# Ledger of designs, part 45: designed miniproteins, single chains, continued (5)

Each design is a single chain, and the fold is of that chain. pLDDT is the mean over its residues in the fold that is shown.

## One batch from the design tools (miniprotein)

Design m17628
Fold by ESMFold2-Fast:
Structure m17628 (fold): chain A 88 residues (1-88)
Amino acid sequence: SVEEFRAELEAHKDDPAALERLRRRVQIRIDSLNLTIELYKRRIGAETLEELKAAMDEKTKQQLDSLVNEIKELTRLLEEIRARLAAA
C-alpha cells in the first residue's frame, strides 16, 4: 500500500541502497496500475480516461477513480524518493 511505502521511505531515508530498491518497487506498482487502466480502455474501446468513465457504470467508475488516486499518491512518493536520493 501507499502507507507501507511511506513507512519504508521514513525507515530508510538515510540508506541510498534501500531507497533505490524502494524506488524500483514503487515504479513497478505505478506501471502495474497504469497497465490495468490501459487494459480497461482497450476492453471498452476508449482512448482517454474521459471516454472510459463515460462508458462505465458507477461501481466501475469508483474502482477506476481509486486506481487513479493510488497512481497520483505513488507518483508523489516516487518524487520524494528521487529527491532524497539526489540529496544523498
Scores: mean pLDDT 82

Design m17629
Fold by ESMFold2-Fast:
Structure m17629 (fold): chain A 93 residues (1-93)
Amino acid sequence: MEEKIEILEARKEEAEKENNYLELGYSLAALGDLYLEQGDYEKAIELYEKALEYAKKVKKSAPEILKNLARAYEAAGDLEKAEELRKKAEEEE
């Protein structure tokens, strides 16, 4: 898992230098997935929220990121926020 995190972190940094918001959003979401898998819910939440900000900048809906963010909030014990995010994801589909 560490090797994948290092590769995605490098891709994120390169995308930042290029102002490639689409690639940046993808890299951040993929990092969020890895941290969610490791049980680091706080870091996963932060990464998914940043990924959603970049998705908005490129005017793309991101229902899958919203669903994964909801899973992270639920795992962290914030059931109300998780429900809000699931409803938002369903609206974007």
Scores: mean pLDDT 81

Design m17630
Fold by ESMFold2-Fast:
Structure m17630 (fold): chain A 63 residues (1-63)
Amino acid sequence: RPPAPQAILDAARAVFAERGFAATSMREIAEAAGVSVGTLYRYFPSKEALAEALAEASPPPAP
């Protein structure tokens, strides 16, 4: 079973892909990851911190 940060990152990637960064809330990411919003904030203090962690794993879009 992956540690909680990995589950959160996987969920954040999926939600950002579906809705875009601006339309995505921390609550939606927590629900998709199967964790509480409080648990999400323990690992990632903001939506930007999640995006930074995802950018490390995925290159930015090439417009």
Scores: mean pLDDT 74

Design m17631
Fold by ESMFold2-Fast:
Structure m17631 (fold): chain A 70 residues (1-70)
Amino acid sequence: MTPVEAIPPELRAAIVIAYDYAKGRLTPEQAKAEAEKAGLTLDQALSVYRMVEKALGPAATEALAEALRA
């Protein structure tokens, strides 16, 4: 697994925003606002998260998202 500090800020933001949105921690409006602050659309953030989940599986992707949000 790539070290957390070596992950590009845009990729980190995409994973965290999509994860928090999926868990219901962010409303659609809040998720869009956070994505815009990171230079992303919400759809781009969700696509990045789905790509990572497809590669690593749901449990590993969830653990990565929690590590990145800390």
Scores: mean pLDDT 77

Design m17632
Fold by ESMFold2-Fast:
Structure m17632 (fold): chain A 59 residues (1-59)
Amino acid sequence: EEEFKRALLAVAKLMQEKGIKPEEVTDEDIERIAKELGVSPELVREAVKTLQAAVEANR
């Protein structure tokens, strides 16, 4: 569960640096974050989905 929080933070940082929305996060970005954190790409994909849902809730 700590790893999921790190994945959320890493995805959020990537989005801020690139100025992109969660739906624009690529498979390459997901693989890169997963490798850096030592977690599965599946966990990073769940983090992207969570952030996308949060953004959509404010539309």
Scores: mean pLDDT 79

Design m17633
Fold by ESMFold2-Fast:
Structure m17633 (fold): chain A 81 residues (1-81)
Amino acid sequence: MKLGLVRGVFASREAAEAAAKAMAAVPGTLAVAVGENSGLAVVFGVFEDLAAAEAAAKAMAAVPGVLSVEVHEVDSLEVES
């Protein structure tokens, strides 16, 4: 089965935490992580399928302070050899 991945970049930690909470509420969410990169807050989510990832990306895009949202589709959990 194909999995969905979502990456969001936010102007603040507060916006990223709100986005992570919204993503975690989406049915089909497998994992959500919040991190920092070069002073920006970043949120990553892994989803059971593309439809769940799209719903999560829509929820993140609605959060004030969102800078970018990306959705990726992957064929398996194997990302590194």
Scores: mean pLDDT 78

Design m17634
Fold by ESMFold2-Fast:
Structure m17634 (fold): chain A 65 residues (1-65)
Amino acid sequence: MIQPGDIVRVVKDFEAKHPSELSVKKGDILFPIDVIDSEWVLAVNLKTGEAGMVPKDYLEVVKRV
Protein backbone atom coordinates (compact mmCIF):
# COMPACT_ATOMS: atom_id res chain seq x y z
CA MET A 1 0.00 0.00 0.00
CA ILE A 2 1.38 3.39 -1.03
CA GLN A 3 1.05 6.24 1.51
CA PRO A 4 1.92 9.97 1.41
CA GLY A 5 5.57 10.35 2.47
CA ASP A 6 6.70 6.96 1.09
CA ILE A 7 9.49 6.80 -1.49
CA VAL A 8 8.43 4.87 -4.61
CA ARG A 9 10.19 3.71 -7.77
CA VAL A 10 8.69 3.52 -11.25
CA VAL A 11 8.77 -0.14 -12.49
CA LYS A 12 7.73 0.60 -16.11
CA ASP A 13 7.38 3.66 -18.37
CA PHE A 14 4.07 5.53 -18.17
CA GLU A 15 2.94 8.17 -20.67
CA ALA A 16 0.41 10.78 -19.51
CA LYS A 17 -2.94 10.71 -21.36
CA HIS A 18 -4.38 13.81 -19.62
CA PRO A 19 -2.86 17.09 -18.30
CA SER A 20 -3.39 15.99 -14.66
CA GLU A 21 -1.20 12.88 -15.24
CA LEU A 22 2.59 12.68 -14.94
CA SER A 23 4.74 10.90 -17.54
CA VAL A 24 7.44 8.84 -15.79
CA LYS A 25 10.27 6.54 -16.85
CA LYS A 26 11.30 3.18 -15.37
CA GLY A 27 13.71 3.85 -12.50
CA ASP A 28 12.36 7.31 -11.59
CA ILE A 29 12.00 7.98 -7.87
CA LEU A 30 8.74 9.65 -6.83
CA PHE A 31 7.44 11.17 -3.60
CA PRO A 32 3.68 10.55 -3.14
CA ILE A 33 1.85 13.55 -1.66
CA ASP A 34 -1.74 12.22 -1.90
CA VAL A 35 -3.58 8.96 -2.60
CA ILE A 36 -6.38 9.83 -5.03
CA ASP A 37 -8.16 6.45 -5.09
CA SER A 38 -7.42 2.69 -5.31
CA GLU A 39 -5.60 3.11 -8.67
CA TRP A 40 -3.96 6.58 -8.68
CA VAL A 41 -1.53 8.61 -6.56
CA LEU A 42 -0.47 12.25 -6.83
CA ALA A 43 3.34 12.29 -6.70
CA VAL A 44 6.38 14.49 -7.30
CA ASN A 45 9.28 13.27 -9.44
CA LEU A 46 12.29 13.89 -7.17
CA LYS A 47 14.66 14.36 -10.13
CA THR A 48 12.59 16.91 -12.13
CA GLY A 49 10.27 18.42 -9.47
CA GLU A 50 7.26 17.74 -11.73
CA ALA A 51 3.99 16.66 -10.07
CA GLY A 52 0.98 14.72 -11.34
CA MET A 53 -1.10 11.57 -11.12
CA VAL A 54 0.58 8.18 -11.71
CA PRO A 55 -1.07 4.70 -11.68
CA LYS A 56 -0.18 2.65 -8.57
CA ASP A 57 0.53 -0.48 -10.67
CA TYR A 58 3.51 1.38 -12.22
CA LEU A 59 5.09 1.94 -8.77
CA GLU A 60 6.86 -0.05 -6.05
CA VAL A 61 7.55 1.16 -2.50
CA VAL A 62 11.30 1.36 -1.76
CA LYS A 63 11.09 3.28 1.56
CA ARG A 64 8.27 3.73 4.07
CA VAL A 65 7.74 6.84 6.17
Scores: mean pLDDT 82

Design m17635
Fold by ESMFold2-Fast:
Structure m17635 (fold): chain A 83 residues (1-83)
Amino acid sequence: MKEELEKIRKLVDEAIKAAENGDFETAIKYLEEIAKSPIKGVADFAKGALEELKRTGKLSVPVQVALHLIVVGEEVEYYYPLK
């Protein structure tokens, strides 16, 4: 679990960086990796981000923020589970 979360965080950072640099092909590749995640919330959101990127050619700031927040939320649940 911890190693999977660390991997996903790195993939999210790389996908956002690639999208910000206009490297949408690389951003799509990283988002497809995230969409294969066994963590359902992360995978489902990555699929939505992929659809936006393929449809519009960019990742909006709210979607970038939400990708980071979902990873942080999964990390918080892993380290500090709430009942």
Scores: mean pLDDT 75

Design m17636
Fold by ESMFold2-Fast:
Structure m17636 (fold): chain A 59 residues (1-59)
Amino acid sequence: MKDEEAKERIIAAAKVALADGYSLEHVLRMARLAAKHLKLSEKVKEEVLKEIEKLAKEY
């Protein structure tokens, strides 16, 4: 799987979790676990976490 595809999938899952009322801390922890499992680079992992933090501000 390409890093970009993995990033999109993690962000999509994070949007659903935030909409369901999960805390930002919980969602970020799950995103870190997914990134580790998918062996994403540190740069892509940071981009995913930053995007999730931006999404949380919209709620």
Scores: mean pLDDT 80

Design m17637
Fold by ESMFold2-Fast:
Structure m17637 (fold): chain A 55 residues (1-55)
Amino acid sequence: SDKKVEEAAAMLGTSPLELKKALREVLAGELSEREAAERLGTSPATFSRARRLLE
């Protein structure tokens, strides 16, 4: 899981910590996938693909 988070974070150009924070906020309903993608500097489609990598 940590290795997959590192791979996904690298794919998005962000840190594993920032990715984990964004994912938690999306799961809690505090942030949409679009808003999370915008905060991380990526597209919603790229963010969704990174989430699939973590499954």
Scores: mean pLDDT 80

Design m17638
Fold by ESMFold2-Fast:
Structure m17638 (fold): chain A 55 residues (1-55)
Amino acid sequence: GSMMEKELEELEREAVRAYLEGDYERAAELTRQLFEMMGKPELGEASAAQILAMK
C-alpha cells in the first residue's frame, strides 16, 4: 500500500498496544493522530477522551 496506509496501520497497532499495556495517555494521543489522518478528528477526540477516562 501507500506510505500513508502503512503509517495508519502502524499508528493503529501502537495505539492498541499502548492501551493493552495500560499506557492510556499514549494510547489516547496515538488514537487522536490516527483519526486525524483518516479525516475524522471528531472521532479521534471522542475516543481519546474515553481512553483517558480509563485512568
Scores: mean pLDDT 80

Design m17639
Fold by ESMFold2-Fast:
Structure m17639 (fold): chain A 94 residues (1-94)
Amino acid sequence: NEENEEIEKRIEYFESVIDENDPIAADIYYRIGLGYYKLEKYEKAAEYFEKAAEIAEKRGEKFPLVYENLAEAYEKLGDEEKAKEYREKAEKLK
């Protein structure tokens, strides 16, 4: 549908311009992950959420919401061990 096409175009744009050195890079990767999650592309969603988490962690920033979304993505993928791990990580960052 048109909404999915708009999400795909937005993802493509962000993927083409993302700079890991940008102060909001973690937020941008997180938004790309949310887009893929909405498209039910859970492996891609997890990949981008992991990139967002890694950047936040390197910068000493707490991003508990990204770990909650990682847990949901891995639950959709049937990886209950990773889902549990990321839920525990999110709780520790609250």
Scores: mean pLDDT 84

Design m17640
Fold by ESMFold2-Fast:
Structure m17640 (fold): chain A 64 residues (1-64)
Amino acid sequence: MADEVIAAHGGARHDFFRANTLEQKAEAYREAAEKLRALGGDHAPQAESFEGMAENYERGLAAR
């Protein structure tokens, strides 16, 4: 369980560094949030944080 949470967190950071566009950054955070929610329970606040980051990037894209 703990290893899966750490992997999801690390994956989000790794995908973020690979992402060159706001769209790719939004997608990376959405995927990370989904993985954290799948792990269940006490990880929901972190998933909500990543969802908020994805929403901010998505809003930036929409505002162009």
Scores: mean pLDDT 66

Design m17641
Fold by ESMFold2-Fast:
Structure m17641 (fold): chain A 91 residues (1-91)
Amino acid sequence: RAARLAELTLERADEVIASSPEADPEVVREALELLAEGLRAAAAGDAERAEELFAEAARLAAEAAGLSEEEIEEAERRARELGRAAARMAA
């Protein structure tokens, strides 16, 4: 279900953002814009683009939130996996 994948993706992004309440809301908005673009790519079946956009969004949000490099890498890894899963569900 595309709606459920979108929800899971947003929950993961939300989790990264929520773990860092110090994050700039404007940067968080930009990260969510990248996630929206990634969701569109996933809906179109473009797994590679979805992975890249999800990873970039997660990295931007985590970095802006002041997370450690290890935490940023973990967020990026999870987001990349989510983008891949979203594209697979669209197929």
Scores: mean pLDDT 71

Design m17642
Fold by ESMFold2-Fast:
Structure m17642 (fold): chain A 115 residues (1-115)
Amino acid sequence: MVEVTVSGGGTFAEGGSVTLTATSSKAASDGWVWLLESPEKGAIEVVRKGSTRAKGISSRYSGSGSGTTGTLTISNLKKEDTGIYYAGAMGNDLSAAEATASALGAGNGAKVTVV
C-alpha cells in the first residue's frame, strides 16, 4: 500500500483559488487520481493523470505533479467545492480503482471550506 498525505486545506473565499499538495511514499509512475468527498455526493473522482477531468467536473480543476508529489489546483472557488480532498498515487502495480480505494481508506485527506 502506498502512503499518501494531502496538505493545503483550509477556509477559502468564493472566487479565490486553492492548491492542494499530495506527497507519497512511492513515485506515482502512472500519475495521480484526485477525489472529492462531500456530504451531498459522497466520494467522487475529480481529476486523473494530470488534468484529465471526470465527466461533469469543471475546467476549474487541474492536476499536475511528478514522482512523489502531486498537486490539484482549483480556480474560481464555489461553495460546492467544499469537502475533503483525497489523492491516490497510480502505478507500483496499483490500478486507478485500487489507488482510489487506498486514498479513501487511509483517511489522509485535506478539508477545504469555501465561504
Scores: mean pLDDT 74

Design m17643
Fold by ESMFold2-Fast:
Structure m17643 (fold): chain A 61 residues (1-61)
Amino acid sequence: MKYVEKKIVVRVPRDAPGTLEGIVAALKAAGAEVLGATEERFPDERVITVDVRLPEDLSKR
């Protein structure tokens, strides 16, 4: 079957309880295959980018 690669970008406030590991774990629990993850830290927020692979036929047919 064909897979679709998607980039998920999550912006969280600096004081938010979300972590890169938590986001990756949640995506894996939802059935996504995580190809890579990065975090950029700013003074007031964090930007987390996760590359995932999903089945092309996921919930659209």
Scores: mean pLDDT 72

Design m17645
Fold by ESMFold2-Fast:
Structure m17645 (fold): chain A 65 residues (1-65)
Amino acid sequence: MLSKEEEEKLVEEGRRAFEEGRYEEALRLFETVVRSKGELAEEAFELALEVAVRILEEAVRRVFP
């Protein structure tokens, strides 16, 4: 199980990746925190949903312009 310090580092890396437009990397990082079921798991889950919605919106925009 991840420590709180490890969860904080992963959330920070995920936020950075999301801000830089690296949605798949951000999703992987947040998913890792969610899978740990630690203190930040709920926060990471909400962030992962935001990334997933953004990925889906871009995918739909390409298919249904």
Scores: mean pLDDT 79

Design m17646
Fold by ESMFold2-Fast:
Structure m17646 (fold): chain A 95 residues (1-95)
Amino acid sequence: MAEEYLNKGRELLKQGKYDEAIKYFEKAIELSKDDPQLLAEAYFNLGLAYFVKGEYKKAIESFKKARELMTDEELYNKYVEEAKKLADEIAASRP
């Protein structure tokens, strides 16, 4: 169930519906309270949504929360690399 909210949030994010995506990631966080790994993934996706929306302070706080909860460093590093690529693409598209 929480995974479905994460997937729906990602769909909304790709559609440019950032505020709706944030709501779905918040629901995923609510449903993942008892699972630190899934909770970390939900916080990371929330951070991505804030980042693409341009709310960098909220994005950083969400990423920090994900890092504290995540025990799989390889998975965390993969998320960090995807976020860096997205940041570079956004920066390159702004003159």
Scores: mean pLDDT 74

Design m17647
Fold by ESMFold2-Fast:
Structure m17647 (fold): chain A 65 residues (1-65)
Amino acid sequence: MDKVVRDTAINLLKVGVEALGGKVSEENGKLVITDSAKTETLRKDLEKTAESLEKLTGKKVEIRY
C-alpha cells in the first residue's frame, strides 16, 4: 500500500476513535485505544476500528474500557 494512502487511512481511523469518545495513544510499541463508554455498540465499533488499525500499522492494538 502506498505510504500516503496508508497514513491517510490511519489518521481517519484515529479521528473515528475520537468521534466515538475514545483516545488513541502509543505504549511500548503498541497502540492503545482508551474509552470510558461501556455501551455494547460502541465496543463493537472500537473493536472493528482496532482491527483496521492493526492491519494498517502492523502494530498490536489494545482496547481499554
Scores: mean pLDDT 73

Design m17648
Fold by ESMFold2-Fast:
Structure m17648 (fold): chain A 65 residues (1-65)
Amino acid sequence: VTKEVAFAILAVGLGIELGLEVRVEKKGDTMVIYVPGDEEAAERLGKEMKKYAEELGIKVELHKL
């Protein structure tokens, strides 16, 4: 499993747990996470995924829809 695939699985899984519809796309060397709304849950997802991105050496961008 590549680190990009692991990261995408984590993001989608956390989204499901938080009741968020999350989409993850790879754009070049960056993993882009799309989240709806302005909920605290979306901000929490962003913070957790930033930690994993830092540990895995992945560039991440959180995009609010």
Scores: mean pLDDT 78

Design m17649
Fold by ESMFold2-Fast:
Order: structure tokens, then C-alpha cells, then sequence
Structure m17649 (fold): chain A 62 residues (1-62)
């Protein structure tokens, strides 16, 4: 479910210091795709949270 996916992404953000830049970029792309799906489903709050996690993962990769 999107809720389970959101929780997994949150856990990855909390462990971002253990991930490679390549893994961080891949996870950011995944979070962005989940955000799009959440928005398509009408869940704007979940989409915004996933977009914020994606942003943080991309910043960690830079």
C-alpha cells in the first residue's frame, strides 16, 4: 500500500547516512513516483510528504 511505502521511504531517509549517492538517487526517484501515484489517487498530503522525502534524499546524494 502507499502507506506502507511511505513508511519505508521515511525509514530510508532516517538512515540516509548509510546509503550511497546512487542508492539515494534511486530511492528519491522511487519516492517521486509514489508521490505521483498518491496525487493521482487524490491524497495530496501523502504526495507532499513523499515529495519532501524525495527532496531530502536528492540533497543527501549531492
Amino acid sequence: SLEEDLERIKELVERKDKLTPEELTLMASHAENLARKAREAGDEEMAKQLEEYARRLREAAA
Scores: mean pLDDT 83

Design m17650
Fold by ESMFold2-Fast:
Structure m17650 (fold): chain A 68 residues (1-68)
Amino acid sequence: SKEEFYKELMREVKAALDALDAGDWAAFDAHSARIDELMEKHQMAPESREAVRRYLDGLRADAAARAA
């Protein structure tokens, strides 16, 4: 169902954000890849998928800049 998809997506997003907060880049990248896989499997609109990817990429880039 869309509800189960949303639940899984939010679970992975939370895990990605937790990994980013912990400075675990490998874990962030793994969860980000799983988010992309979930969005594709459930045929999320391309515009929505691109928005989520840009959001996550931006958070990663900002965190990397602050760590430098």
Scores: mean pLDDT 84

Design m17651
Fold by ESMFold2-Fast:
Structure m17651 (fold): chain A 66 residues (1-66)
Amino acid sequence: PSETTKKIAKLIVSGELKPGEVYSAAELAELLGVSQSAASKALNELEKRGLVEKIKKGKTTLYKVL
């Protein structure tokens, strides 16, 4: 896993990102000070691990914390 993936996973496990909260890759990129592409890649890895759920809303992709 990337360092960005590890950072987001820690925020979810610690409860700083709460279950049921929904974020875009751009929002998490701003929060963590990383590129949007790094945040998007990390969120796709976390989806595969079952930590977030991918939600498609028209042209926007969102991620729900599980």
Scores: mean pLDDT 82

Design m17652
Fold by ESMFold2-Fast:
Structure m17652 (fold): chain A 73 residues (1-73)
Amino acid sequence: SIEGDIAVALARMWEALGNLFASRGDYKAAIESYEKAIRLYEEAKEKGLISEEEAEKEIEELKKKIEELREKE
């Protein structure tokens, strides 16, 4: 669906921004960016715009990244 494609694209944009902030040592901004990506995937999953399997996989990867960065704060 177009809505699902847009949701994934926006989530991936926030993940990419999070990766950029993390690479620069801006861990707070990186975590906030990953949290925005997670929210977009959770909303898309809840609305049935993407598969539960796809959403859960991406959310799990983002949560792992957040946990790794929290150890560095």
Scores: mean pLDDT 86

Design m17653
Fold by ESMFold2-Fast:
Structure m17653 (fold): chain A 70 residues (1-70)
Amino acid sequence: AEEKYEEGLEYLKQGKLEEAKELFEEAIRLDPNFAKAYAALALVYMAMGEEEKAKEYFEKARELDPSMFS
């Protein structure tokens, strides 16, 4: 999961939003409790202009690990 997450961040930094999204989704599939991957996916959706999906994924990240926002 961490490996896919790191690769996704590299693509995100290059503006390759579609590749980043795919990698973060793979990270979530490998570890459904990986809160950081949900937060990262929310950022990708925000960058793509899909604000509603971004909000949903941010809520899931916060639900899984509230300490990330404390």
Scores: mean pLDDT 79

Design m17654
Fold by ESMFold2-Fast:
Structure m17654 (fold): chain A 100 residues (1-100)
Amino acid sequence: ADEHLREYLEHVLAAQREVIERGRASPDEEHRRYAEEAEARLRELEARPLEELIEEIRREIEENGREAVLESAREAAAALADTSPLLARAARALAEAVEL
């Protein structure tokens, strides 16, 4: 339902923020450059109405097939549980949204 897609978006945005902050703090110039590009994209995403983002995600789920998205989300949740708890939570929220 919409609540699970909202949770998915919240966790994805939080995870993106964490990656951007780590990239900016990196001694690697390439990591800092990608972090700057990611920050610009995140700002554009945050400026969009939440309802538009939810509708776009629903469209992608329908286009890619619910079973494929569900399988991918479950795999991501398991794979990321130890390395990125925020992305693992995002993947679980997406799986719950698709199961409904």
Scores: mean pLDDT 75

Design m17655
Fold by ESMFold2-Fast:
Structure m17655 (fold): chain A 83 residues (1-83)
Amino acid sequence: MVELARRQAELAKRILEELARRGLISPELAEEAKRALDEVVRAIEAGDEEALARASKRLEELYKEILDLVGEETFKEVGLEVF
């Protein structure tokens, strides 16, 4: 369970790094999203439901911001290239 969450977070971080490298999102936005991913993984590891809810809400807000900026098609394309 925790191992899968860590692997998913690592993949998501690679996608964020690639988006920032291409200039599609700011490095600051990529860092914020990476921190939110780390907080989600930490909350899952700790079994902290309140921390998980808070971190997940933050990650969802950042994800919507990234999709609005990049577009769903480009986000999926970069995900396939990184994967």
Scores: mean pLDDT 80

Design m17656
Fold by ESMFold2-Fast:
Structure m17656 (fold): chain A 66 residues (1-66)
Amino acid sequence: MKSARELLEEARKSTDPEEKERLVREAREMVLERLRKAKTLEEAIEGTVEAIEVAGVEFEVELMKK
C-alpha cells in the first residue's frame, strides 16, 4: 500500500490535472484516517504535518485548474 507521501510525490510528477486531483484526494483520505486512529501525541503530530503537506499540494493543483 502506498503512503500518503508517495501519493503526493506521484501527484507532483503527474502532468494530468485530473490524475493529480485524484492522487491528492487519496492522500487526504489516508491522512484523515491516520489522524482519526492516532493513539499518541507523536502520531497526531506526524498526521498534522502530513495534512499540511496535502493542503500545499491541493493548493498547487487548484492553481493549475485556473
Scores: mean pLDDT 75

Design m17657
Fold by ESMFold2-Fast:
Structure m17657 (fold): chain A 72 residues (1-72)
Amino acid sequence: MKEEEELIERVEELARRAEELAREGASPEELAAVLTGLASLLVSSKREGLEKAAEVAEKALRRAQALLDERE
């Protein structure tokens, strides 16, 4: 399914970005922007009924949130 594959790819890209930003010591604002993007993809996945994409997005969002919490 094209929509689900595209959403998963976008989630994986943002998840990688979150890990890189955390490793580089980027600002909390930059990490928060990635979190916002992941939350939007999670909402879109749930709205479209894309269970696999929603699962991937939720996992990525939890990881990114943990990285942001470490910065506080």
Scores: mean pLDDT 80

Design m17658
Fold by ESMFold2-Fast:
Structure m17658 (fold): chain A 56 residues (1-56)
Amino acid sequence: MIGGKSVEEAAEALGISKERLERWLRGQERMTPEEIDKLAEFLGVPREKLGLAVEL
C-alpha cells in the first residue's frame, strides 16, 4: 500500500513503471537507495518512516 497515494502516481514520481513498483511492493524486485529516497520524498515522509507508509 502507498500511503493514500495511487501506485500509478508513485511510479510516475520515481520514473519507473507501475508494474515494477508493484513487484517491489510484493518483494519481487530490488530498488536502489535513490529510488527509495524518491519514494519517501513523494510520500512526504522521512526514509525511517517509509516502512509505515509502504510495506518494505
Scores: mean pLDDT 68

Design m17659
Fold by ESMFold2-Fast:
Structure m17659 (fold): chain A 58 residues (1-58)
Amino acid sequence: MEKAEEIIKKLLEQGKSIGEAVDEAIRYLMEQGYSREEAIKAVKEALEKNRELVEKKM
């Protein structure tokens, strides 16, 4: 779970869009051995915890 938050923050700091950050975070988590469903869930939870970063990008 913490890894998803770190990946999302890093990608957003690199200037990626929310969509690009989500797609790359899911990909990175799947490379770490998570299933697609687990990766999607972790990324969604990370976005909810970091709503201020998501809203700032919108």
Scores: mean pLDDT 74

Design m17660
Fold by ESMFold2-Fast:
Structure m17660 (fold): chain A 71 residues (1-71)
Amino acid sequence: MEHLEKGKEYYAKGVEAYKKGDLETALKYFEKSIEHFEKAYEESTDPHVRVEAKYYLKLAKEEKEKVEKEL
């Protein structure tokens, strides 16, 4: 559970930084969110946690790609 929650926290921070135009900070937060969502997906035995982690992992990767294209 901690990796899923930590991933969501970093994802929210990434979105906030992106809205402020801080692309380098946004990229770092999305990279951290991806790391935590990957761990939640790979290490969890709870299918509900895995489904939610996979969903947020997709969103975080899409946001990271948007930031990288603007750098």
Scores: mean pLDDT 85

Design m17661
Fold by ESMFold2-Fast:
Structure m17661 (fold): chain A 69 residues (1-69)
Amino acid sequence: GRKELLELIGRILRLIGEIFDLELELERLKKEGASEEELKRVEEEIERLKEELKRLMEELRRLDEELKK
C-alpha cells in the first residue's frame, strides 16, 4: 500500500542526493584541472546512479497507478 510508496520515495531521495553530490564533485574536479580519467570515473558513477533512479521512478509510477486502481 502507501507504505511501499513512501519506502520507494525514500530510496529515490537518497539516490537524488548521491547524484547531486557526485555532480558537484565533477564540477569541482573540472575546476581543479583533474585528469580525464578521474572525470570519466565520476561521470560513469553518475550515469549508473541515474539509471538506478530511472528504474526506481518507473517502479514508483507503477505503484502509484496500482494504488489509483
Scores: mean pLDDT 82

Design m17662
Fold by ESMFold2-Fast:
Structure m17662 (fold): chain A 60 residues (1-60)
Amino acid sequence: DEEVQELARRAKEAIEAGDVEAALEVIRRLKEMGHTLTAAIAARELAERLGAEEEARRFL
């Protein structure tokens, strides 16, 4: 799915940039589209790299 791959890339870029809010917006979009596993993986990465554990919890 081209759209899910692009959203996953956007989440990764936001995390690498340190932008918690941008990453959360993309992760929320992935979950809304039914890509729960991809959203959870991105949320875990967000928590591990940026320490946003509380924000990431809602997607785990």
Scores: mean pLDDT 82

Design m17663
Fold by ESMFold2-Fast:
Structure m17663 (fold): chain A 76 residues (1-76)
Amino acid sequence: MENEIKQALAIIAAYYGNTDAALKLLEEMDNVSPETLLAVGELAVKRGDYEGARKILEFAREKGFTEVAEKIEELL
């Protein structure tokens, strides 16, 4: 439940345009869902926050979620 709650909060933060808050929540987790990373990255791109989207992309690469990073990069 702890990770699920943090992931939900990260998506909510990104939805309200706070990509930095979303990233901080994701960084606190040892077990981040690839689906959550993609959702946060897509929201950043849709809002025109390319700098935020790049940070999420780098975080995905660091965690080994290569497919998620590629999908976010394609949106940029």
Scores: mean pLDDT 80

Design m17664
Fold by ESMFold2-Fast:
Structure m17664 (fold): chain A 87 residues (1-87)
Amino acid sequence: SMDQLRMQQAFDLITQGDKYLSLSWQYSQQGDVSSAQSYSNQSISYMQQGVDVAPSSMQPMMQDQLNYGQSLSNDSINLGQQRSASS
């Protein structure tokens, strides 16, 4: 069905966002704030696309995923800044 296809597309986009968020955290641990920010921006972009394509019934769940991703993104950049200062 159309809603099932949109659901799959939304989940694929969130999964891609999670991948880039993981890369952001890897670079943050190294103190590479520039790379961490770049991957963080890509992560949020993919998660936002996931929200945008999701069926209306799934919008609250997808919005929660985006909000959580934004929170983790902020934590990643803060970690990178702390690690950059110590390296």
Scores: mean pLDDT 87

Design m17665
Fold by ESMFold2-Fast:
Structure m17665 (fold): chain A 94 residues (1-94)
Amino acid sequence: SDALAEAAARGNPVLAEAKDTQEAYEAGLRVGQAMKGGRIAVGATSEELANAATQGARDGGATVVGSSAAKDIMEALERAMLAGRGADGVLGIG
């Protein structure tokens, strides 16, 4: 959505819902395009969603500096932010 791309471009944490890996990839792609050349950390509620969103973000032109998965989205984001310290933005998929 435009709101997701706008939040990402401003460096704000972005939370996106994804029912499957295709939706996670598409969310990552939009954020990667909005933050082209930027550094992003990715947290997701499963490893499959994290991997899909990471691939989307990279295909969009962002560098993924940290990725993490946890059943709780807030824990996944905290882990992603720790792994990706100095990231320009954070994407959460749940």
Scores: mean pLDDT 81

